Designed miniproteins, single chains, continued (4). Designs and how they scored, part 87

Each design is a single chain, and the fold is of that chain. pLDDT is the mean over its residues in the fold that is shown.

## One batch from the design tools (miniprotein)

Design m15018
Fold by ESMFold2-Fast:
Structure m15018 (fold): chain A 97 residues (1-97)
Amino acid sequence: SKKEELEEFKRKKIAEVFAVAMDLTSIIFLKEIGAPEEVIKKEVENALKATDDERVREVIREIYESPVEEASKLHTEYISELIKEKEKEIEEFEKKL
């Protein structure tokens, strides 16, 4: 049904936001606890390989290069932006149903 298609699309968009948020959170957490540089770099490489979105890749790099406090602020600001983007995608999808 159209309702089931909309619910599946919503779940997909929520999962996309969650995946990016968790990748960024993992990098910030490792930096905050003072993990070895090799461990942090590996987490960054894994996050970069998980996405073809150049904006997400730019944010991953900025978080890696930024102090923890600035990285945390960038995480909060970017995830808010990403949520609004995915909400707009859901609204456009619903209009086509």
Scores: mean pLDDT 88

Design m15019
Fold by ESMFold2-Fast:
Structure m15019 (fold): chain A 92 residues (1-92)
Amino acid sequence: LDEVIKRMDQQFRQIAAEYNITDVDVLLKIQLILGAAREALRRVTEGEMSVEQAFAAIQQVVDDMKREFPDYKDFFDAILKVIEQALREVEA
């Protein structure tokens, strides 16, 4: 779990840099999404929820952010893919 979380954190920072995200509000939302994703990964690993339930919950949060920041939709889609990959990696 810790290794998957570290990789996800690293990928989030790389994607934010690649998309040249300078909007402070967007950067703060990235931190909130990252926190939610870490908790979802933990719950899946502990058997408290399915990968499908975890992904649906995170997707809802990301969809809310895409509505609030429509100019950053491609960026949010990119980070959602990273979260999906991380969730699949912890599925046992």
Scores: mean pLDDT 79

Design m15020
Fold by ESMFold2-Fast:
Structure m15020 (fold): chain A 71 residues (1-71)
Amino acid sequence: EYSIIGSVKPGALTEETVAEIVTSLGGTLKSFVQSDTSFTASVYLPNDQVAALEAALKEAGAEYAYVFLVQ
């Protein structure tokens, strides 16, 4: 399980877009909480896809995205 913390421009990123990205990398979106300028999410993700997820979120409109392992 991984947690994501990111920031976005208003309207640039949606829960649906994040879910599609996570699913495309073989993962599952567990939870998503969003404001106009930030989001936090919990995902199940293959360990080798962490860097790909960060890059895909940034490409999709996140100003930054940090993905970290939850123990």
Scores: mean pLDDT 74

Design m15021
Fold by ESMFold2-Fast:
Structure m15021 (fold): chain A 59 residues (1-59)
Amino acid sequence: KAALEHRLANLEESLREGQRAIDRLSTQDTPEAREQRDRLQRGIERLQQEIEKLKQQIE
C-alpha cells in the first residue's frame, strides 16, 4: 500500500509538471513548440490513466 501511495504521489507531481510545461509552451507558436505540446499532452493523458488505475488499486 505505501509503495502504491508513493508511486501515485510521484505520478501526480509529474502530471502537474507536465501541465506547467504545456502552459509555458502555449505562448510559443513554433512547429517545435507545437510538437512538444502534443507529446506532453499525450504523456499527461497516459499519466492520468495510470493515476486512475492506481487509485482503484489503493481503494
Scores: mean pLDDT 79

Design m15022
Fold by ESMFold2-Fast:
Structure m15022 (fold): chain A 94 residues (1-94)
Amino acid sequence: SLEEFEKRLEEFVEITEKEVEEETDPQVARRTLLTAFRLAAHEILRSDLPVEKKLELLEKVAKRLKEMAERRGLSDVVAEMDALVAEAKARLAA
């Protein structure tokens, strides 16, 4: 169900947030954030959810991960995340 899918996504994002907060290596933190978005985006795009809901969830996940990147001072990750969001949205529009 949508509710169950959203709960799993929220749990995944919370686990990622804890991992990133505890990670001392900024290069590992960067990779963790970008990999987390790619994995979440893949699951969202492959789901049977309506396109409007997929767009909403992509934006929600990206916002949370960008906030984590900002707290760590990883401005390059914020820019790269915006590009990945644009790519995922383009795949939905195709």
Scores: mean pLDDT 86

Design m15023
Fold by ESMFold2-Fast:
Structure m15023 (fold): chain A 68 residues (1-68)
Amino acid sequence: MEKKLEEIVKKYEPKAKELEKNGDKEGLAKLILEAIKETKELLKKLGKLTPEMEKEMQEAIEKGLAKV
């Protein structure tokens, strides 16, 4: 499970760094949203998405967007 989550991070990390370099806060927020959605879908497919994890991911989205 962690290995597949690491693959998602590795996929999005270089794009996030590029957006940060360009000062594209909106693009960075969208990228984070996509990464969280992909992570939720993966956990759901594995039957490991708990209500607590879903809530934490939603709170992370809200906190990330609030800083933009």
Scores: mean pLDDT 73

Design m15024
Fold by ESMFold2-Fast:
Structure m15024 (fold): chain A 78 residues (1-78)
Amino acid sequence: SLEEAAAAFLAGDYQKAVDILVDIYKNDPEKREEALEALADLVIFFGGGNWELADYLLKHLDPEVAEEIRALAEKRYG
């Protein structure tokens, strides 16, 4: 759930938070937009270019979808 992702993030388990959000994005169409926004917020929180988080997203999402998340984060940050 989105709450479990938030709890993982607050605990410092960023990979787990990303995994939960990616699962929601892929498997829950009603929460897809919320999961995408939360993933963008994570990228913004780490300064829109955090290599570890970007690499992790690329491993779990198609490159085109990962770029969409980065573009959304850049628009919201800038």
Scores: mean pLDDT 71

Design m15025
Fold by ESMFold2-Fast:
Structure m15025 (fold): chain A 64 residues (1-64)
Amino acid sequence: VRELLTEAAKAALAGDEEKGLEYLEEAERAGRPSEIELSMLLMAATVGGREKLVERVTELARRL
């Protein structure tokens, strides 16, 4: 899970929103991300300007 969220954050910072969303979806299938892991990805997506990824991470965080 953590590895997939790290890859999602890297994709977000590199400007690849589609890959970021794919890694996030795989992380959700593999297990439940922690609040810390989701917060780190949210920061990366925000810095990268990945609006769809920000929305998805925020939605997942609300379920915690």
Scores: mean pLDDT 75

Design m15026
Fold by ESMFold2-Fast:
Structure m15026 (fold): chain A 86 residues (1-86)
Amino acid sequence: MQVLERATSAEDASPGGRRVMELLEEAGIPVVRVERLEPDVLEVFVPVKDISRAKEVLEEAGYEVLGYGPFSGTTGVVLVRLPDSV
C-alpha cells in the first residue's frame, strides 16, 4: 500500500487548483479538497464513487492523469499534472 505520503497540510488555492475545482463542479462532481504535491502536480480528492468521472473530466480538459484510485472507504484521489500553458 504505497501511497504518496507527504507531511503537507496546505490546501491549494492557486489558479490551477481553482480551475480543477471549477471543472469538476461544472460536471456535477463534489470536490473534497485539492492539494499541491509538486509545482505542476495536484492531488484531487473526490468521493470514491466519482473517481472515474473525475478522471474523464480532467483528461477531457487536457490534464495528464498520473494516477487515481480509492484513498479511503469514502474518498478517492486523482493525481494530475497541470497543462503547460506557457
Scores: mean pLDDT 72

Design m15027
Fold by ESMFold2-Fast:
Structure m15027 (fold): chain A 60 residues (1-60)
Amino acid sequence: SMIQKMIDSTQQGIDDTDRFIDDTHQMINDGVTVDQSVIDDGRSLRDSISQRRRQLQQQQ
């Protein structure tokens, strides 16, 4: 169904943002200076995609 394809797309988006956040934390651990806003923006994007995924799952 179209809804299932949209749900699958949101999972890909969550996975991509999680990887971005993890990679950014690794860079910080390696001594790279990264603004907190980069992490905050990544988390905000992940939350938005996660909320959309939840809404699609509840749409019946």
Scores: mean pLDDT 82

Design m15028
Fold by ESMFold2-Fast:
Structure m15028 (fold): chain A 67 residues (1-67)
Amino acid sequence: MKYTLEELKKFNKEELKKFAESLGAKPNENQLDAAKTLLKEAKSLTEALSFLSYIFNVPREKLEKFF
């Protein structure tokens, strides 16, 4: 499945948690809150993927497969 930046920005915390779990991460509430905040501010897909890679501690290469 491929996501767009706008789809990703519209994820609620539950959807974002499920997405992170699909990448092998198990985020806590603080990580989900941080990810949601940074995603709203992301100006490009590249920035969004960098934020998610950092917050969820997943390789960027794993994220790129979904975009």
Scores: mean pLDDT 79

Design m15029
Fold by ESMFold2-Fast:
Structure m15029 (fold): chain A 60 residues (1-60)
Amino acid sequence: PLEERRARLERELATIDDSIAQYKKLLEQSTDPDFKESIQKQLEQAEAVKARLRAELAAL
């Protein structure tokens, strides 16, 4: 069960890392301040999810 939980958390981390990379690219490419604010908010939420997943993985 530890191996299965670790694999799931690692997959979720890979997914969130991909989303974070995409948000960062959108921030670099965008010139619209309202859009940048929206993406920044999503990036902050994604970083919070990543921190939680890393903490769960570290606790295994």
Scores: mean pLDDT 85

Design m15030
Fold by ESMFold2-Fast:
Structure m15030 (fold): chain A 78 residues (1-78)
Amino acid sequence: MVEELERETRELIEKVEKPEDKLALTTLGSVEATMALFGISEEEAIELIAKETPNASVEELREAVERGKEVVERLKKE
């Protein structure tokens, strides 16, 4: 499942042209992988990643995750 999520995220990143959308998809993929590996919630995964990333806030990561979800929905409708 984790490998499948990584593959799907990588394929979606290749299809987007906007750098901000690529960053959002990468962040979403990291959060989803963390959730799957540790069996934790999205909020807990965001907090864990924020603790390991000294220049990123929880709010910034949450915004990137929400943006990533929008990009995924947009691409799946194409």
Scores: mean pLDDT 74

Design m15031
Fold by ESMFold2-Fast:
Structure m15031 (fold): chain A 75 residues (1-75)
Amino acid sequence: FLEEIDKALLEFAEQAARDAYELAVKTGNERIRELAEKARQSIEDYKENPDDEKALNEALKYGWLALLEVVREKR
């Protein structure tokens, strides 16, 4: 069931990157934008090479960092 867990993690990273990028566009926050873009790049890398567990881990890392910046931006 590892394949389904990886798909769930990828979906989570995709949602985090989208939500963070949307807020970055609305607020003009460059840090959130950069983190969301790094997450998207890692997501694309993982989709092109599904054996690249590092790409999946980087996608999750940058997605979470982007969401943390979103929380800080909200005041």
Scores: mean pLDDT 79

Design m15032
Fold by ESMFold2-Fast:
Structure m15032 (fold): chain A 71 residues (1-71)
Amino acid sequence: SAAEERARAALAEAEALLAKPELSDEEIQTAQRHLQEAYVHLAEVEDPEVRAELQARLDALGARLREKAAQ
């Protein structure tokens, strides 16, 4: 679905950014926007197995973002 594709794309952008050893404040804000976009699109994913997979990825990336933002 379009919602699944958009959620996956947003998660991939956040993953790529959060894989960097150091992030600027602007990059942290950008990663936060990507995760928020993923959250919005994930809510529209109808397949419960796909939604659970994407939610787990979102949760893991959110934890990583919080760790990096606490610097």
Scores: mean pLDDT 87

Design m15033
Fold by ESMFold2-Fast:
Structure m15033 (fold): chain A 98 residues (1-98)
Amino acid sequence: KKEAEELFERALKKIEEAAEAVEGRAREDALRAKELLEEAKEALLEGDLSKAAAYLTAAALLLVAAAIESEDEEHSRLLLETALEVARLGNEALEAVE
């Protein structure tokens, strides 16, 4: 549904904002998480909820991994907050499909 698509677009924007604020490996991992979330959105639009959930989980976990490996406290916090928001918005999108 349109609401699910809008929630995924908001989550993608959050990752993009985080990627712009960080650098090096953390930025590369954030951009990879964005790619995984784009795959989750495509799977959802195709009606494959299991595949969408798997890609969403992978994207969130990659952001958490980037945060753990980050030596910058502000970058680590931003990535963790982004992971939580991505998980929240993505789960709301999955629920919105009924």
Scores: mean pLDDT 84

Design m15034
Fold by ESMFold2-Fast:
Structure m15034 (fold): chain A 92 residues (1-92)
Amino acid sequence: EKYEKLVKEMLDELGIEATPEQIKKIADILKNAYETRKFSPRLPGFLRLLLDTGTFEQFVEGLKRALLASKPEYLKDVEKLIEEFEYIFTPT
């Protein structure tokens, strides 16, 4: 739905190919962080500020911009991206 569409648009702009199942998994991770405000202590402070002060749309846009600027190695593999997002967004 709405969250999955925003995540798909982000991945498309990042040049990442993902299946509908992978898009849903990423959307669920980001949605849970946004709705609960609970995440790993590894979450960078700037992403915390986006979650606390913005809409989900603004959070996803900010995340996309950060990834476009840094281009971390895990962007080359959607499975590694999912693992990294689980690691930084999911509370232990």
Scores: mean pLDDT 76

Design m15035
Fold by ESMFold2-Fast:
Structure m15035 (fold): chain A 85 residues (1-85)
Amino acid sequence: VKEEAEKYAKLAKEDPLKASIHRVALTVRAVGDYLDGKPKEAGRDFAVAAAIDRAMGDEKSADFYLKKAEELGAEPEVIEYAREL
């Protein structure tokens, strides 16, 4: 998951539009995972979405998705990576 966050954070600096499209897809997937009873998977997707938003300079959206990732039990390593951006 951390490797996915690193990949998409890099993409956000190279191709912000493509990264934004992936961020929308990740948040949709996260909502679907949560509704399917997979909160940890949802948390991971929100953590990756937060890394994209932070790399793009959208601190408010990044903070919102990081809070959701923490609440849903995403791994500390990916949360720390997104915070360090």
Scores: mean pLDDT 82

Design m15036
Fold by ESMFold2-Fast:
Structure m15036 (fold): chain A 82 residues (1-82)
Amino acid sequence: MKFEVGDEVEITSESGVKLRGVVVEVVDENRVVVEAVNEETGARVRIEIELSENPKGTKVTIKNLKTGEEATGSVLSVETLE
């Protein structure tokens, strides 16, 4: 698995939005949930990502800041955290 619960990650959107957060759940080998903060706005989100070398829909790059591993993925859901 490229990502484990507790790993610090950076998520970058195709539009250049950067989120920094932590993996809070590993659903399966290709699906992770991250709680992250938008680096520009301070907004907190929970984002579910399907890891894929050929992502569809809303695409992101996710980098493991602990291991240096990088992957691409599709955003499955985004929940705003209060």
Scores: mean pLDDT 82

Design m15037
Fold by ESMFold2-Fast:
Structure m15037 (fold): chain A 71 residues (1-71)
Amino acid sequence: SMEELRAALRELEEKVEEFLKELKSEEAQKVAEIARGFLDLLRARDEGSDVATVEQLKRELDEAKKVLESK
């Protein structure tokens, strides 16, 4: 559903923005760069929405978060 996709995209955007606001360290800056890249991709994806791709982006975000936690 398009409505479900829009909701998922908004949720991802909110998660990324909140995450960026809390980051301060040098390692966090690298994660912030990746997160901003995701936001840019999300805007482009809205034109031809693909749920599978959004799910992949969410997983990559979670992996980036895990790398940060490993520090």
Scores: mean pLDDT 65

Design m15038
Fold by ESMFold2-Fast:
Structure m15038 (fold): chain A 87 residues (1-87)
Amino acid sequence: SLEEAERYAREALRAAEAGDAEAAIRYVQKAIEALKASGEPATQLIIEGLQAALEALRAGDLERAARYVRGAIDGFPVARQLAEWRR
């Protein structure tokens, strides 16, 4: 669900800001899985942002990863509105 994915994305941001790259990676992966499971096309830009965050985390760039996750989180309200509009 979108709500579950947003929760995981927020946990990933907290982990990245705390310097816990392993926890941040796990939460970003869970957020991506939840978004893909939703099947909602409005989430594609959020998925791309989280994938960019995952690559930054693997490279050890926690500051860049946090910026990508924050951008993805800001996309959730827009994705929810677009999904609602199509229904």
Scores: mean pLDDT 84

Design m15039
Fold by ESMFold2-Fast:
Structure m15039 (fold): chain A 55 residues (1-55)
Amino acid sequence: SQLVDELQRNLDVLRKDPSNKTAFLQIRDTLRRMRDLGYPQEVIDYYEKQLESLK
């Protein structure tokens, strides 16, 4: 999935630089788009938890 690939790229950016607000916001926007498109809640929750661990 293109959206999953976008999430992984931005998560990798945040792992390297946790202060990168642009990458954080792009992850949040992508997760919102995935939710709106009907992705399973389990997939959304998985990436939400990864994002929380990088705050």
Scores: mean pLDDT 83

Design m15040
Fold by ESMFold2-Fast:
Structure m15040 (fold): chain A 69 residues (1-69)
Amino acid sequence: SPASIANLEARLTELEQQAGDQAKKADLELEVQVILGVIDIMYATGVLSVEEEHHLSDRGRSILAKLRA
């Protein structure tokens, strides 16, 4: 639903804001990986369009790359 997508985007925004906190790095990385898994399942089950999956997965992978830098 649009509300579920909005909630995922809001959580990704919070994770992005916290990505500079080295004390939380491992916990944040795990949470991003869980969210990416949820996005994959939602796409596979037809809940997300190709465009929505691309958008959300790109954001998640960007945060993950920032955490691993």
Scores: mean pLDDT 82

Design m15041
Fold by ESMFold2-Fast:
Structure m15041 (fold): chain A 93 residues (1-93)
Amino acid sequence: VSDDDLQKEVDDGLTLISISVANIMASRGHTVEAAEFLLRQFERNPKNTRLGRAGLRLATRAGDRELLERLAEAAEKAGQEEIARAAREALRE
């Protein structure tokens, strides 16, 4: 039994929790780990634009080229063109 509305509600709740946890990690100086955590969550839910954007923001702040590359690839595979482009732009710096 699948309910897309219930799944979306669960995914939205998990997204908010994941972003909150990542923000706490970043506030404690663990920005790279926070970005990796959000990237892993995005790879599990590649349709979740908020999760991808939060991961992009933290990966860009961390300046971690490997995380930005992984995020770009995950976004490209998911059809998240805006996130993929922004990640590739961050990689130029």
Scores: mean pLDDT 81

Design m15042
Fold by ESMFold2-Fast:
Structure m15042 (fold): chain A 63 residues (1-63)
Amino acid sequence: SVEERIRKAVEELRKRYTLEQVAHWLEGTIKQLKEIYEQTGDPRYKEELKAAEKVLEEVRAEL
């Protein structure tokens, strides 16, 4: 799933970066996905956006 792909990316980032830095990266990714979705209307970006927001919520809960 898209969520699982994003979670794996977060696990890899956590090996080299702090949880705060990972949260900041996810926030930047979400901003980019919002811009692409608003410009294209492609439902794939809406699905990625929803998944990224959910993973960010999980990361913030650990902060």
Scores: mean pLDDT 84

Design m15043
Fold by ESMFold2-Fast:
Parts: structure tokens; C-alpha cells; sequence
Structure m15043 (fold): chain A 86 residues (1-86)
């Protein structure tokens, strides 16, 4: 989690330098993907809330995976924009 927070801070700093139009395009794409990931997570989270310890562990791992995947996507997008400006 701490490593993800450090990556998020670095992303936020670089994100602020990107043009608004580029940001909005990526945000739209990420929103659609996050909605799909969360829909898959919902039944697992419901089982966890019902006291299923294995489901609780699985839900936490899946949530971490989603967050890490989103962070990686933003990092990749920033890199592409940086390379395009060379």
C-alpha cells in the first residue's frame, strides 16, 4: 500500500503537467474499465460482508490489483505523452 501511495504522488505531479484534453480522454477510458472491475468484485465483497474470511482476503487482493492496474495505466499513458513530445 505504501508503495502504491508513493507511485500515486509521483503520478499526481506528472499528471498536473498534462494537457486537460489528454487527461479527460484517459479518465473516460479508466472509468469504463473500473466499472467493469468493480462489478466483478461486488459478489466477492458481498460474501466477505457475510463473514466469509476467504472471500474477504480475495476481495482485498482483488482491490489491490485493480488499484495497481490503474496506477500502471496512468504511468504508461504519461510515458507515452512524454515520448510523443520528444
Amino acid sequence: MEELRERQQRIAEKWAELPEEEKEKLEKEMKEEVEKELAELKPIAEKAAAGDEEAAKKAKEKLKEILEKMIKKVEEFIKEVEEAKK
Scores: mean pLDDT 75

Design m15044
Fold by ESMFold2-Fast:
Structure m15044 (fold): chain A 94 residues (1-94)
Amino acid sequence: KMEEVLKLVDEVMEKYYEFAKKEGNALPEEEVEKAKEELLEGLRNGEVDPEELLEKLEKDSKEIIKLGEKGEVEEEIVEFAKEILKKIEEIKKK
């Protein structure tokens, strides 16, 4: 379970960073890498609860899908959010 959560976090942060770069709204790469490193370390040392993080990612992904239905988010981002929800559901089943 923990390995799958760590992999999911890495994938989510990388993909949303790619989307932000396409729009010209990306934070500096160093800030994104630092935020990712801090989150992954928090998961490994128990400062971040994996279940709470999955719940947050689920909520954020559902909000992205809702915004996409209104035309406020690109279809590519909406499809990725749907993929993340599916992966969260698979992790919760284990």
Scores: mean pLDDT 77

Design m15045
Fold by ESMFold2-Fast:
Structure m15045 (fold): chain A 63 residues (1-63)
Amino acid sequence: SMEELLEQFKERALGLVEQAKTPEQLEQILREVQAFADAAPAEYKPQAEAVLKEVEAKVKEKL
């Protein structure tokens, strides 16, 4: 389902944040997640934006 794909994307993005070693890598991950959220169909934009918010929060913890 689309919900499962969103959850898997979030899990992978959060994993990439955990592995990131530089601020530049964190910024790249945020750009990719933002692009994903921006490209999401209107029906799934709230879920995609929720993923972006969770990734942003984890990035903030590492900055």
Scores: mean pLDDT 83

Design m15046
Fold by ESMFold2-Fast:
Structure m15046 (fold): chain A 68 residues (1-68)
Amino acid sequence: SVDERARAALAELLALSREKPLTYEEVRAILERHGIRPSNEELDKIGVLVVLEREDAALALLRRLAER
């Protein structure tokens, strides 16, 4: 489902962000593995929300992108 893909992507991003700084390439690769194809502007926004651990806002955005 859209929700399952968004949650799985967020969990991977949060886990990676705790170990090292996220790059655009890493965020894109994780999202694409879960069937999410963001623009560069959307990648930047996702990265910021993940680093700030704004989980609810990140999940809401990822759900919207997963519906495309």
Scores: mean pLDDT 85

Design m15047
Fold by ESMFold2-Fast:
Structure m15047 (fold): chain A 70 residues (1-70)
Amino acid sequence: SMEEEGQNGIRAADLVAEMAKQRGLESLAKRAENVKKKIEDALKNKDEQALKQARQDLSDVAVELDRAIA
């Protein structure tokens, strides 16, 4: 469901933000926090397209995090 997908995205964004903070990657942490807010807004507005876009943005942030710690 959209609610479950959104909640999973929020948890993933929190994890990415925490990992970035622990590594001193403040810009990536801020981007992950912004994605969390976008997912929360998409759930509140029941906007499936906004949720899909926010999840894609989260994937991009996660890829940059993986590259930064490799």
Scores: mean pLDDT 88

Design m15048
Fold by ESMFold2-Fast:
Structure m15048 (fold): chain A 108 residues (1-108)
Amino acid sequence: SLLDEAIKLIKQGKYNEAKDILEQILAKDPKHAEAHLWLAYTLAQLKKDNEAGKELAKGLYYGSDEELKQTLEEIAKIDPTFPFGTLPYLLLLGKSKELEKYVRSLVK
């Protein structure tokens, strides 16, 4: 899928190419929570922290707890400080107690 291609590019450090693919996914499906989360990470790597925070917020808004946990866990394997660097942890406390506990577990 296009998302798998974008994730492969992210793992290779090809953030601009990954951004273009993620934006194509979101142009067709603006509620694609997983794509918003990967775009947030990609924008953070490109030093676009304000845009990254907005995309992270959209991912959190559209995603289920299960989708958010899975995607954040995959991102945390690359960068365990994400999402704490791009979105105040407090915004995640408004979701669920299970997601809050998971996000807290990323800080070791």
Scores: mean pLDDT 77

Design m15049
Fold by ESMFold2-Fast:
Structure m15049 (fold): chain A 80 residues (1-80)
Amino acid sequence: HMSVKLIDRILELVESGDPIDINVAILAAATGLAASRSAGKEEEAKAYQRFLDAIVRYENGEATLEEVRKAAEEAKKVSE
């Protein structure tokens, strides 16, 4: 459901370090996850869940930006 371009835009919002942009990124990732689940796309949903979890942990100071980037690359792989 998320295009590679949308995943890249979500990552750019997280990379900004702005709390408002990070919250927009969380909402966008959660929306993409919900759409993949509704479509029965199990592998896509798993990758999007990992991406969302990485962003939330990063916001909480519990993950690095590199971990978010790795999760984004996994999400892109299942979106091709």
Scores: mean pLDDT 86

Design m15050
Fold by ESMFold2-Fast:
Structure m15050 (fold): chain A 65 residues (1-65)
Amino acid sequence: AAKSALAAAKAGEAGDAVAAATGAWDGRQNGHDPELARRAVEAGQAGDAAAASEYARLAAISGGG
């Protein structure tokens, strides 16, 4: 969970929307919020690295409880 969230955050900082989306999707399988993970994937597919990274971060925080 923490490892995938960190990878998604780093990818977002680098402007890599696909890597950020992939990190969010992988995090979903580890108990991250599935709706926010889905939004991160959608943002990544649209090329919005900032939105993908933010949704990935929120998925990790919200689903980890």
Scores: mean pLDDT 64

Design m15051
Fold by ESMFold2-Fast:
Structure m15051 (fold): chain A 70 residues (1-70)
Amino acid sequence: MESKYASLLTASNINRVGSDTSQWLADKYEKQKKTERDAQLAEKFRKDSENNARASAENERRARKLAEEL
């Protein structure tokens, strides 16, 4: 149980860093706005950031639930 809790927290942290990195890339491509490809890349990275943020929150929720059941 403790090892599972630690694993979930580690996964949450990895997803948070992924979200931050994807958001930075999305902002970079939005500033460029020279081509349709730049707009498509900005949108893709924005979605990746949202997905990583959601995964991070889900892993935190699971870890919290596990701690309450201990």
Scores: mean pLDDT 79

Design m15052
Fold by ESMFold2-Fast:
Structure m15052 (fold): chain A 63 residues (1-63)
Amino acid sequence: MSIPKVPEELRERARRALDEARRESSSTNLFVILGLAVQRLVEEGYSDEEANRAVGAVYGELL
């Protein structure tokens, strides 16, 4: 199986979006924080699928 590599620039933006989501969210629910980060990237013009992949890749690196 070939998983497309997430561009480095998109990963940096996803990392920032995750950090901002954590700062702005009062929720301790991980799915809420991830959803907010995805929304940030979608607002920047990325597709929902690209945003989800980028956020997931960055989150995986944080584990």
Scores: mean pLDDT 73

Design m15053
Fold by ESMFold2-Fast:
Structure m15053 (fold): chain A 116 residues (1-116)
Amino acid sequence: MLGAKELALEILEQIIEEEKDPRIIEAARRTKEAVEKMEDEEMLAAVTEALSLVKQEKDPELRLTALEALAVLLENYEKIDEKEAGELLGEIIVGLRKEDLEKVQEALEKIKELAK
C-alpha cells in the first residue's frame, strides 16, 4: 500500500491533470504544495480520505469549496490548533459524504477565521 502522503499527492496530481476549471486546478495545486510540507501521518490519512471523496465528487462547486477549505487549512496548519484542524477536516469529509455544500462552506469560513 502507498503511504497516506504518497496517496494524497497522487490523487492531487490526478485532479490537476483531469480538471478543466482553473479555480479547481489552483486550489488542488495549493493543497498539493501544503501536503508536500506535512509530516503528520494522522492528519495526512484524513486529508487522503477527503481528497479521495473530492476525486469522486461530480458537483464542481462542492469540489471547489472542499479543495479551497483543504488548501486554506493546510497552508495555515501551524496557526490552527491540531484538534480544531482535525475537527474541521472531519466537517469537510462529512459534507462531502452527504453532498452538503453548506456544511463544507461553513467549515471553509471557520478555517478562514482561524487563519487570520
Scores: mean pLDDT 86

